# Designed miniproteins, single chains: the designs that were tried, part 112

Each design is a single chain, and the fold is of that chain. pLDDT is the mean over its residues in the fold that is shown.

## One batch from the design tools (miniprotein)

Design m3882
Fold by ESMFold2-Fast:
Structure m3882 (fold): chain A 76 residues (1-76)
Amino acid sequence: SPQAGKHLRKGEELFRKENYDEAIEHYEKAIEMSSEDDPQLPLAYFQRAEAYLKTGKVEEAEKDGQRAVELSEKLS
């Protein structure tokens, strides 16, 4: 959705500014607003995993990284 993409872009901006906690919040919104077949959904999970790693949330990052791979394989 256009709103999901908007939150994804805002998360990316915040990640570049090293505001990882706020980036995670926007990635969460992007994921919640996306359908399971949205081509941007694997990217949102992958980028949230990167932000989780930056904040020391290793288990959450592993889960999101695995989900990104699974979604990418289904959509290809």
Scores: mean pLDDT 86

Design m3883
Fold by ESMFold2-Fast:
Structure m3883 (fold): chain A 92 residues (1-92)
Amino acid sequence: MSKLRQEAANYFTAAGILEAAASLLTGDEKAQVYEEAANLYDRSAKLDEEAGDTEGAERSRQKAIDSYRKAIEATTDPEKRARLEQRLAELE
């Protein structure tokens, strides 16, 4: 495993833990933790792309998309929603 792929795997694992934690929260706290999970999945996807792992990158990108959508659904803050929608658009 390359260093990039190991780093990608570490971000993916951390994101999964945050995603699980977010499911236990409500409102803006839930949105914040899903946003953090999505950011880590996005970093994992970019590291996989740099390592040439296109399948890993696509999987992590899909996880980031799903987590951003859940953050958008949970937030009541219009500025946070706009920022999350912009991030989602960049991944789609």
Scores: mean pLDDT 86

Design m3884
Fold by ESMFold2-Fast:
Structure m3884 (fold): chain A 61 residues (1-61)
Amino acid sequence: GIGELSVKSASFEQAEAAAKAVAALHGLPDEAVRAVSATKLEVRGLDPERAARWADALLAE
């Protein structure tokens, strides 16, 4: 299926933790997490709808 999620945060550490948590929740390896910039990572192999909800929850401080 299709499924890419971009995780953004003011903190790279926070974005990385959120992206890895989403990947782990969906049973994906760490290699599914890609750093795109200092504040943005992508997770591949996710269901976009569910991934978006989880990312929003993880990034909502």
Scores: mean pLDDT 63

Design m3885
Fold by ESMFold2-Fast:
Formats: C-alpha cells, structure tokens, sequence
Structure m3885 (fold): chain A 87 residues (1-87)
C-alpha cells in the first residue's frame, strides 16, 4: 500500500516515529522491487540515502528534520514506483 502522511500522526513525535517505521519498511520493499525491475543503481542509492537520513534524524531525536526527511523519502518512493511501472 502507498505511504500517506496523515496530519494527525505527523504532528506528534510518536506519530512521526510510527510514520518513519512504516516508510522505512516500505522503502526496503521498494528497493528490492527496484532491483528486480532493473532500475539503475543511482536511483536505488537515492532511496537508500533518503532512508538513511530518516534513520539519522530518528537517532538525533530531530523531529523537525525527521518530518522533512520523511516527506522527501515518500516523494522519491512515489517517483520510483512510477519508474518501475514504465520499465
């Protein structure tokens, strides 16, 4: 299922952490799908970098940074799914 950012979850620190967990699991599944579909490694590494930035923000307890990185990751995951559909 596509990841959606609910405002009510996103506005709380606990909700942002829950969304990060969901988005990171979806990113891992998407990376595996991208590799199976033959997506260029550069595009796969882009998702991996964004996922790592989400993990770094979680570790730093930087919830403002976490929200920004989550938005960036989810946007790139949508772009990557579109690429897979075109291959």
Amino acid sequence: APVVIPDSLFSTDAGARTLADIALREAEELIAEMRRAGVPEEKIREIERLAQRVRDALAARDFAGLRRELEALIEKMHEARRIIEEI
Scores: mean pLDDT 79

Design m3886
Fold by ESMFold2-Fast:
Structure m3886 (fold): chain A 104 residues (1-104)
Amino acid sequence: MEEEMKAELERERAEVRRYAAEHGLTPDQIRALGKARIEEILDKLGVPEEERRGLMLDFDALSPEQQLAVARVLEKKPEVTLEDLRRLIQLAFKEEMERAIDAA
């Protein structure tokens, strides 16, 4: 369910934040790690270039912490589907939009 994915995403985001603080990682370093991991997942799934382009646009709009958190949640699944990837990116994007509204 969406609530379980949200809870998992929040846990992984907290772990990313803790790990980054402990190791002195910059936002750019966190983003690079997230991108590398998501690209491996996209390659494994055989996602067509056109769909990959759209997914990467949404993914690139996420914060560095959310990018790495999304990749980490997907890596923990024994069988990742394209649907899982789409749902998780959409959920993370929704959280970013909610934070932007609260900051305005």
Scores: mean pLDDT 79

Design m3887
Fold by ESMFold2-Fast:
Structure m3887 (fold): chain A 100 residues (1-100)
Amino acid sequence: SLEEVHAALDARVAEATAALEAEIRALGKQRGLSEEQIAALIADLRATVARARAALKELADTMLSEQGLSEEHVLALVESQVALETRALLADIRARIDAL
């Protein structure tokens, strides 16, 4: 169901977000960033993730309802997209920390 796809997407995004937040905290502490700087990076990450999650849900809805893709295919595409976006966000986070 659409509800099951959304639940799986939310769970996967939450898992990826937690891993990225842990990386920000670890790298920030290693580089001597203040708690305020670390909090700002996490806030920016959360805002970016919220927008990406909304876009992924809209894409999943379109694939299921309009394109007739199976739930299995939609979940595979969502997983691929989450992996790509996670890699890009991690690279951006590292670059931002290195610039501070």
Scores: mean pLDDT 85

Design m3888
Fold by ESMFold2-Fast:
Structure m3888 (fold): chain A 145 residues (1-145)
Amino acid sequence: DPVEETKRFKEELAELIRQLATASPEERPELEKEIEKKLKEIALYVLRDLAKHQPAPVQAQVDRLIDAFKSEDYSSLDPALAKAAEIVEKGIREALETLREGAEQARRDPERADEIAERAAARAIGFVSEGAADAIVEISRALNA
């Protein structure tokens, strides 16, 4: 159920934001790397979920994109899939920046840290989901060109 998985991802990201908010400067790079890995996991989940109801040629291209992200090998991607990969990566970068800003806000306002973390997590999932959806639109556009 995409609703239950989205709720779980939001809760996991909110917890990571709270950890980042209380982390020392020396601990932050490792936590940011963990957050980026989680955002990538969410992006691949959303891509797979959205592709499930797409035409078979679109599903095949999304599977290739997911495999490229998992293997970190983009060398076999055609220009349209390379552009789709850039769209997904942009969503992940915008999400990471949103979570970093949320952690800074939570550090300045500890009494509202839970509210700030939940809001930042929801916004980050929004950026990742938008990136995944836009990538599928790009794939569909290229196949119909």
Scores: mean pLDDT 89

Design m3889
Fold by ESMFold2-Fast:
Structure m3889 (fold): chain A 60 residues (1-60)
Amino acid sequence: SSVAQTNAQIDALAAQLNEEEAKVLAKGKAEGKSLEDIRKEMVALHNKRMAQVNALLDAA
């Protein structure tokens, strides 16, 4: 049970961390986007996330 509990926590954390990337992949697949275009969207998403984190740190 402890192993199953740990695995569930890891899965939940991985899902949270990859939520935006998974969304970009799903949208790209649905729209028939190239892997390069999907990668560019992931980079833009990462940059947006970092900007948000930096803004919060500056406000603290």
Scores: mean pLDDT 70

Design m3890
Fold by ESMFold2-Fast:
Structure m3890 (fold): chain A 81 residues (1-81)
Amino acid sequence: MERVVRTFGEVLKAIDEGDLEVLELMRPMISDIKREIEKGLSIREALEKVFGPDTPKPEKLVVEAISEEEAREILRKAVEL
């Protein structure tokens, strides 16, 4: 859905700009993503599970806003907040 795509883009923008308010709002989602990855899910599967069935297909996430390496870097930075 549009909101899910926009929210993910806002997380990327917040990390790039150091917008702590947006990062604080996203913190619970990022913690859930990390937990799912620790269970053995890939970053793409964890993103789909946390954002739900309306999450953009993994291919779209990779093409539009995030590679697997970028997803991992985002998760790492957000957990450090």
Scores: mean pLDDT 54

Design m3891
Fold by ESMFold2-Fast:
Structure m3891 (fold): chain A 83 residues (1-83)
Amino acid sequence: VPESKRPQLLKDIDEGVELLSEGVTITTSKNASKNKSTEEIVKRDVELAKTVGKDFVIKGAQILIDKYPELSSLAEEILKALS
């Protein structure tokens, strides 16, 4: 990659990571609203981490704590399961 193009490519990658992390947050919130047990939701996010990568699911759980404080205990259990 030409050095002159490197900053733009890094920015595009960071934006992609944010978009995928937001997708994880939305999916987790939707599963919580469907009256699923904490254990079932945590299990689904652990399986998602195996598919899309642990870092995306960790970032999604952090966004969940920030945007939906009422789901912070669920997000903490997801982070514990991935530790």
Scores: mean pLDDT 66

Design m3892
Fold by ESMFold2-Fast:
Structure m3892 (fold): chain A 65 residues (1-65)
Amino acid sequence: SFMKEATGAVIFLELAMEGLVTRMEFHGDKITLYVDASEEKFERAKELAEKQSKKTGLEIEVERL
């Protein structure tokens, strides 16, 4: 949906500006963010994704590369 795509783009841009995310994928109603293997960056990306998930009601998951 437009709302999901717009939300995903905003989240991706926020995380990309902090150097946290490498790529984003959409699977139905789920957004998956892929981050660098650095533990510190992974934990920060998870925190931001959880915040956005609560704000938007969308399922957002973070995966390590």
Scores: mean pLDDT 72

Design m3893
Fold by ESMFold2-Fast:
Structure m3893 (fold): chain A 100 residues (1-100)
Amino acid sequence: SLEELRLKAREILSEIFKTVVDYKKGKISEEEALERIRKLVDELNQVVDQIKALYPEEKERLDELVKRINEAVENKDFKGLIQAAIKLLEEIDRIYEKEK
């Protein structure tokens, strides 16, 4: 269901936030943070693909946000990653509220 996909996306985004915080606090290296983030982004892409299959009209907007997340990871831009991740969660929440 969309509700289950939304909860899974929220959990993955929460883990991305936690990874960035742990890196900023010096608990993990940049290399370890990026490796964890890459795996989480792969999982997030799978969830977003399922949402796009249910709501094809949202594909363009979701693809744009996923592209921003991937670019932020490639550029080691943790601030850009967090900003894009927040926007993605807001869009998923909007889709969920629209389908009530």
Scores: mean pLDDT 87

Design m3894
Fold by ESMFold2-Fast:
Structure m3894 (fold): chain A 77 residues (1-77)
Amino acid sequence: SALVDETFAYLDRVAAEAATASAEELRAMAQELQEYMKRVQKQLDELNVDPLSQTSVQLRMVGLITELLLRARQLER
């Protein structure tokens, strides 16, 4: 669906921006993605998007949030 494609495009942009981000910026991005995930999950459910596509979006979001937090942790000493 268009929403799934737009969500993946957004996540790709966040991942690209994260490559040059500070630890503080990475934590802020992770927090914003957690809130974005709640909104997108609700929208995908309301639009009756197929379960495989919904799962793919959820896994991609959780993976990126985890990566951002781990990278922030590694940059902090």
Scores: mean pLDDT 86

Design m3895
Fold by ESMFold2-Fast:
Structure m3895 (fold): chain A 74 residues (1-74)
Amino acid sequence: AELALEAFKAYLAGNKEEAEKLGKEAEKIKLSPAELAAALAAAARILAEVYAAQGDEERAAFLREKAAEYEALA
């Protein structure tokens, strides 16, 4: 049930390959919609701040909107 959380931790570590692997493992497990939504919301918020710090304001804004959407589902 925690594979989605491990996937976004790998994204934060800058390891796309590890994140993709963990994402595929998470897809094999029937996570509750609330658990998945909460994990995606947290990941989107963190990534939005990372992209904003890099000057990618368009992607940061998109991720902030996605975080709010996922929080509404959790």
Scores: mean pLDDT 66

Design m3896
Fold by ESMFold2-Fast:
Structure m3896 (fold): chain A 66 residues (1-66)
Amino acid sequence: MMEEARRLAEITRASLLEAGMSQEYADRVEAEILEIAERIEDPSKAAALQTGVAIRGIGDALDREL
């Protein structure tokens, strides 16, 4: 669970940085994914929430025209 969350957070952070998002924003999204893993003990709920955060972050980056 935590190891999977950490890998998702790392991949999401790398994707956000590659898409031109700031280091601060990428770090915040990573922290949010890890915080969900710590707070939500149900692995299925944690995975759904973590995926939602990752999709939102990456979606915001992909929709940028700047």
Scores: mean pLDDT 73

Design m3897
Fold by ESMFold2-Fast:
Structure m3897 (fold): chain A 65 residues (1-65)
Amino acid sequence: MVEELLEKAREEIKKALLDSGVKANEIMRKFREELLSLGLTEDEARRLVLQVMIEAGKEAVKELK
C-alpha cells in the first residue's frame, strides 16, 4: 500500500514539476496526509515525502531538453 502511494506520488509530482512547482507542493501535502492517515509517524511521513520529491525532481530533470 505505502509503496503504491510512493509510486503514484512520484509520477504526479514529476508531472507537476514539469508543469508548475505550485501544484507539486499541493500534491506533496496531500501525500503526507495520506501517509499520516495510514499510521506513519510525522518523521516517517516527512522522510518518505522528501525521498519522493527528490526522486521526482531527478526524473523531471531527465525529461527536460
Scores: mean pLDDT 76

Design m3898
Fold by ESMFold2-Fast:
Structure m3898 (fold): chain A 60 residues (1-60)
Amino acid sequence: LSPRQQQLLQQALSNDVSYRALLGSADSFRRRGDQDSADRSRQRADLSRQQYQRLLQQLQ
């Protein structure tokens, strides 16, 4: 992989970590009965997943 491709891969991995962390936050909020915060965390998780997929497409 080129240095640029390695940077894109590292960014993709960072977005995957963020996605998983945000899903955990959403679950915690839901267990506490804070549905609005749970929904916002899930929306942010989806954005991180979309970014991950876009970065993977750039890597082919």
Scores: mean pLDDT 82

Design m3899
Fold by ESMFold2-Fast:
Structure m3899 (fold): chain A 65 residues (1-65)
Amino acid sequence: MAAEVVVEYEFEYDPETGQWRGTVRIRDEGTGRETTVELVAPTLEELRRDAEHAVRATLENWELE
């Protein structure tokens, strides 16, 4: 099934904790489904990997590839 999916990423470094924070908002415009995932990681690379995993898990749960 073709999906009209919008993914918004917001990554911010927190200098007080030395950690990266991320918010990933995933929306399927065809169904109106939206999920927001909040992530924390010690590096931007780990945060990016976690964000990609969260997107994949959400799309799988919505029965999308």
Scores: mean pLDDT 77

Design m3900
Fold by ESMFold2-Fast:
Structure m3900 (fold): chain A 94 residues (1-94)
Amino acid sequence: MSTENALNALENFKKAAEYASQGNLSKAASYATAGGILGISSEDPVVTDAVLLGLKAFTKQVENGKPEEAGKAVEQAMLDYLSKHNPALAEALK
């Protein structure tokens, strides 16, 4: 359950980054929201924290005018956190 939520959150954030880079901010917001909801609905605090760190990384890259880097930034933030708190889940995201 938590693995699927983390994987689906990451994929939603990657799609959000793709749409943001295309200037489609409404679809980007929809996918970013879906990713966040998957994190909080996981009922796993480690997955929730990883997803929220991913969302923070996404927001920072978009605010810096670099939406094309947002997907990679999300992946790095989530993997860095999960590698410390749930290494098996981190490997599943690679």
Scores: mean pLDDT 81

Design m3901
Fold by ESMFold2-Fast:
Parts: structure tokens; C-alpha cells; sequence
Structure m3901 (fold): chain A 69 residues (1-69)
């Protein structure tokens, strides 16, 4: 669901803020296990990150990488 997708993106953003790069990868992996595509994850991560003034492309890249684990 859209709510679940957003929750994974928010987890990735919080991990990024904490300097927890592994946490960003874990969020991507768990979202992929839940059936979300790397493209959906990247877009959701970028949207949440940009709303908070963070590097959306870096968070999107981390979520994509995590989805491949």
C-alpha cells in the first residue's frame, strides 16, 4: 500500500539523518521483500527526503542498493 511504501521511505530518511547507512539499505531490502519495486522505493525516498531538505538522490540510491540484497 502507499502507506507502507511511505513508512519504508521514512525509515530510510531517519537512518540517513542518524548516519546509519546500513539502516538505509535495510529499509530498501525490507520494502523489496514486501513487494515494492526499486523505482517505487527510489521515488518515495526522494519525495520524503526533499520535503525535509535532504539529499533525495543519495537516499534513493541507498534504497535501490538495499532492494538488491
Amino acid sequence: SMEELREYAERAVEAYKAGDDLGVLRAGREAAQAGFSPEELAEAGREVAEKEGLDGEKIAAGLRAGSQL
Scores: mean pLDDT 84

Design m3902
Fold by ESMFold2-Fast:
Structure m3902 (fold): chain A 98 residues (1-98)
Amino acid sequence: GEGALEGGRKGYEAGMRGAEEGTPEAARRAAREIVEAGREGAEGAGTKEGEFWAETGGGMGAVSSGSGAASGTPEAASLGARSGGEAALKGGEAAAGL
């Protein structure tokens, strides 16, 4: 469904904003936004398989962004947030059957 893809895109945008700011605080914020986007994508997926992929992408994305934040460096925060956004997008695409 389109809702799952929209969730993935929102997660990607959140990750990219966190990466652009390049702070541990921004990466923590991105992790929260990525989880929320994955949850919204799961609600809009329309299938159990789509729900799984949207939730998995959001969860993996949040872990990546949160790990970057925990490392305490701007470089790790930016990398974690970017990777987190990419994971959320892949989950949304998989949930949409792409």
Scores: mean pLDDT 85

Design m3903
Fold by ESMFold2-Fast:
Structure m3903 (fold): chain A 78 residues (1-78)
Amino acid sequence: SDKELVKKFAELYKKDKEGVVEFLKEGILKDQGLEVPEEALRALLDKIVEAVEAGDYDTAISLASPFIEHIKELVKKA
């Protein structure tokens, strides 16, 4: 489920923030041709984790939605 996906994502991000940021930057650049500012990406990922920790899974899923496929790949490889 998307709820379990964002929960696992939050755990991975808390364990290795730099590795998660790099993985998502590379995935978005490769698949969408977009170079995402690292600071903006970190701020967004921090908000996803905050929403998960607050039990607000709907907000976490909504924030993750634009790159949910990259999150699935990250969780699958972990």
Scores: mean pLDDT 82

Design m3904
Fold by ESMFold2-Fast:
Structure m3904 (fold): chain A 71 residues (1-71)
Amino acid sequence: MQTYYPRSVQDRLFRRFPAHRDLIRQYLRTVTQFITSSFRRDQQSIDRYQRRVDQLRRRLPQGVIDMLRGR
């Protein structure tokens, strides 16, 4: 399984946004699943994870999005 975000980035996000820890964890995992599905050319999984990524992104604080944009 492809690991998209380094552990150090994840730890910094959890420390800065402890109230959103579970949401951030779900988002990072879903992004990894989306990228893995894209490599496998599994269109049904791509569509499913794309919808999930969009849903979770809308619920995250802008500061989380800004930190992740650096990649």
Scores: mean pLDDT 76

Design m3905
Fold by ESMFold2-Fast:
Structure m3905 (fold): chain A 70 residues (1-70)
Amino acid sequence: MNREIIEAEAEATLYYLGMLLLPKEKRVEYARKAIEAAERVLELAPDDERARAVAEALIRKAREVIEEVA
């Protein structure tokens, strides 16, 4: 596995966890960061079904949080 893909997945996961645990004002910030990291995973590994599925799920959930707070 490419190191850049692993790093992007790790960043997306960490921001996702932060989004779930933080107060509303910080949740939107971390949701946006999670989306950015997950989109990087999709760019780096578009043919990796597992990585794509995880990234898409994180993006979907993060967008839900942004809509809930906004």
Scores: mean pLDDT 77

Design m3906
Fold by ESMFold2-Fast:
Structure m3906 (fold): chain A 64 residues (1-64)
Amino acid sequence: EEEKLKLKVYPLDRPDKPMTLQEILDEWLRRYLPHLTPEEREAARKEMRDILLKSADVLKKKYG
């Protein structure tokens, strides 16, 4: 399961419920990196959001 946890991303299969990207990232950080300071958590959230947005753009270009 360590290998499976390493490959999985925050909610791979989620219901048709509207959640902001910030809420999703905040919940993920609280679950997996609870020891972060508020400042570190905010920085990590911003970095992850940037990565996800760039990934989404690439995917839309390739598959959209």
Scores: mean pLDDT 63

Design m3907
Fold by ESMFold2-Fast:
Structure m3907 (fold): chain A 73 residues (1-73)
Amino acid sequence: SAGEEAAREALRLGYEAGKSGNIDSEISGGVAALAGGVALTLARMGAPDEETRRIGERGIRAGRAGLEGKLAE
């Protein structure tokens, strides 16, 4: 599902951002991983794909910020 794919991408980006050694990247990576984990859990519990995708996409944005060395907005 789109929600599950977004959740998995958020987890992947969070993991990569967390490895940077920069504190802002690590915090943003943590936010991405949390959002991805929540989204994945909700998807597995049968939550609507659109809602799960929105949470996952928030996580993806946080992970991307982390890869740029920035705090997530």
Scores: mean pLDDT 85

Design m3908
Fold by ESMFold2-Fast:
Structure m3908 (fold): chain A 69 residues (1-69)
Amino acid sequence: SVVERARLAAVANAIREVDPEGAKKILQAISDGDVEKARKIADELLSKLTPEQRERVMAAGRRAEALAG
């Protein structure tokens, strides 16, 4: 869905500051149409962040979902 892709793209952009290679992998999976793979990569990277970093990234994702509809 457009909403899910918008969320994953926002998460990737937020993660880019701490893990640019991980962010590229998420964006590549989205580009390939493999939303499930993008979600798995995002979830794995989020699990490695501090609680503060994770909340910041999650907030960016929620904002993107709201804006996408």
Scores: mean pLDDT 80

Design m3909
Fold by ESMFold2-Fast:
Structure m3909 (fold): chain A 84 residues (1-84)
Amino acid sequence: YKEEILAVLDELLALFRANDNADGVAIVEQIRALIENGQQQSIEFYNLLLQLAAHAAATLTPEQFAQVDALIQQILKLLALMDK
């Protein structure tokens, strides 16, 4: 499931880059680094997901935010599957 999570993070990166949202890109890249280092259960990881959602809600349209929220929910679902 790690490759699937990284693929979802790449979709988030593409969305924030298309929106010229450098701060959103930086947050996603930090989340990606934690996943690559196996730190997906860290407090830092969950705090970055919350920060990403809050940043997206503040900087994106409601329609763009709905897409970001769906991708975050997909990451959370994949993480739950990894704990089996």
Scores: mean pLDDT 81

Design m3910
Fold by ESMFold2-Fast:
Structure m3910 (fold): chain A 82 residues (1-82)
Amino acid sequence: SEEKGREYLLKALKAARDGDVDEALRYLRKAGELLGSGVILRTADLLERARASPEQVLRAVLSILHGLGWITQEEYDRLTAE
């Protein structure tokens, strides 16, 4: 389930890059369920309530990946650069 959770976080990242907030939030929720992470699930709910932009969703997913140690600080900085 951890491998599948990572896969869904990467799908959320791609959807956010493609500008599809609804798809990104759906994948983010699925990742939260698979990882058993209330933090990820609450993050998805907050982003939905805030009507977050694709860029905001992208940054949130990257922050989650970095916080889980699944991307390096250098990867995070590169992917969040405008």
Scores: mean pLDDT 84

Design m3911
Fold by ESMFold2-Fast:
Structure m3911 (fold): chain A 96 residues (1-96)
Amino acid sequence: SMVEEIIEKLKEMMEKGSAAEDIFKFAIEEVKKLPESVQKELAEKLLKKVKGREEELKKEFPDIVEQAALQLIVEAREKGLEELKKKAEEKERLAE
């Protein structure tokens, strides 16, 4: 899906050590290309993750595009962390 392609690109930027500002700008530009319905769905996913702090998040990031971009960054980071864990386990297995 288009969302999965964006997540993969964000993960690659993180792996290359790209600055947080550059990652966020890229995510915003890619989110702007998505249908409004998908942007809203991503923003809602982020708000559900921060339940009880939705007003704090909306104050810092009032734009749904910014909220959607943050959700994609979170998903990319989670995916990258999972892959790092798998690589660490493989290295531990080979070091025996």
Scores: mean pLDDT 80

Design m3912
Fold by ESMFold2-Fast:
Structure m3912 (fold): chain A 87 residues (1-87)
Amino acid sequence: MSPEEIAEEMARKLKELVPEEEALIEEYLKRILEALRNGDLETAERLMLQLYLEITHRNPDLPEEVKKEMGEIISEAAKKIEEVFKS
């Protein structure tokens, strides 16, 4: 799977968990995909972390299990992307 495909699947899973933030997730996905296409792993990972923090900050009443699942989705995507870049 390409880094772009991993990021797109991450965004799809996040939109299923937090459909209210679809527009925000799509905005971040575009920026993450641009960073990945430029080989800028550091910026891509920073944007993924910022997406998590922004969703949780905007939705303080989200159940803890949803926050945990969202964090796991993002962490798994970041790990898979790093593995592809490290060869």
Scores: mean pLDDT 87

Design m3913
Fold by ESMFold2-Fast:
Structure m3913 (fold): chain A 100 residues (1-100)
Amino acid sequence: KPSKEELKEEANELVEYIKEQLIKLANNDEEVKKKLEEVKELYKKAVEAIVNGDLKKEAELLAKIEALFKEMKEKYPELSKKFEDALETLKRHLETIKEL
């Protein structure tokens, strides 16, 4: 089974990859870049919360991530499916970590 450090490293790689792909799709929009940077920091904290057994903190952080994705979808409705897919990928990864 992965170590706590391996789980954090995998989480950082996943969220960075998603961030880079979405920024390119949004043509380097500065607002989307700022919101995705916030998503990355919140996601890293959510993974740390799961690793530490703080599921209430994880739920609060996930709610903030979902709110940021909602704002990005409202600004870029043509990218709505890409944002939905990205959020689903992040949520699925968090559930996988919880099962370990």
Scores: mean pLDDT 86

Design m3914
Fold by ESMFold2-Fast:
Structure m3914 (fold): chain A 98 residues (1-98)
Amino acid sequence: MAEEIERAIVEAGRAGASVTDVLERLLKKAMEKAKTLQEIEEIYRAARRGVDRAAELLKEVLKKHFSEEDANATAEEQRRAGDEVIDKLYEEAKKKLE
């Protein structure tokens, strides 16, 4: 499950698809299926790795057409948006176990 989420996020980034849509669809379901805090934390870490990798792939594509500064800023914006969705779903999942 965790590896599948990481892979889906990376593939979305590579395809230029919405990483946040993938998080809201797949990560939410994975978090809802998790039964322990350890499972939630594993999924959380996998999603974070996926978002980081997707941002790096976006940066490499954008560097071909834009300045490194603009490419970095755009990739950082995508990473920040992804992290916000991940953090929200993580807190919601933790509350359900408490």
Scores: mean pLDDT 81

Design m3915
Fold by ESMFold2-Fast:
Structure m3915 (fold): chain A 115 residues (1-115)
Amino acid sequence: MLSLEEAIERSIELLEELLATEDEEERRRLADELADILLSIKDRKERNELARGLEANRTPHLDFHFNLYSESDSAAQYAASELSYIGNVLDLQLRLQAGDRELAEALLEALRKLL
């Protein structure tokens, strides 16, 4: 299982490749791989750390809101946080597949600040 640091480093590499390609199929593949890496982060604390880092580096092009996990979460609150995290990653995947270059650049800058 990737650590948060390894997941961020791999995400940076994938975003650099995505920004360098003009091939639509390659862009879709890289966006899919990026989503898989972000979804592979299973630890709630690591997901919260990533979410807070992205929120702290929010731009008009990187404007995701996360429902953070809590130690006191009910089953319903935990499910809401799961849906928030997964939904944001899937939205990110779809936007990157569609060629949202400004989102890709903003995400790359935000992730570099988290290392």
Scores: mean pLDDT 88

Design m3916
Fold by ESMFold2-Fast:
Structure m3916 (fold): chain A 66 residues (1-66)
Amino acid sequence: SSLQQQIDQVRQKLEQLSKKYSDIVKKKELGLISDDDAERELKKIGQEVYQLELELSALLSKLRES
């Protein structure tokens, strides 16, 4: 269904952000980026994750009502 496709897309985006988060953390640990740059990028990722989690919750609620 269209709802299932939207849920799958949101989950895929969350997985991509999780991988990006891990990449930033590894680069910080290796000294390849500054702490300030890492903090800025992780904050942006956190904001995107928060919005996607809200979207996922809303989509899952709609799926239960269907």
Scores: mean pLDDT 87

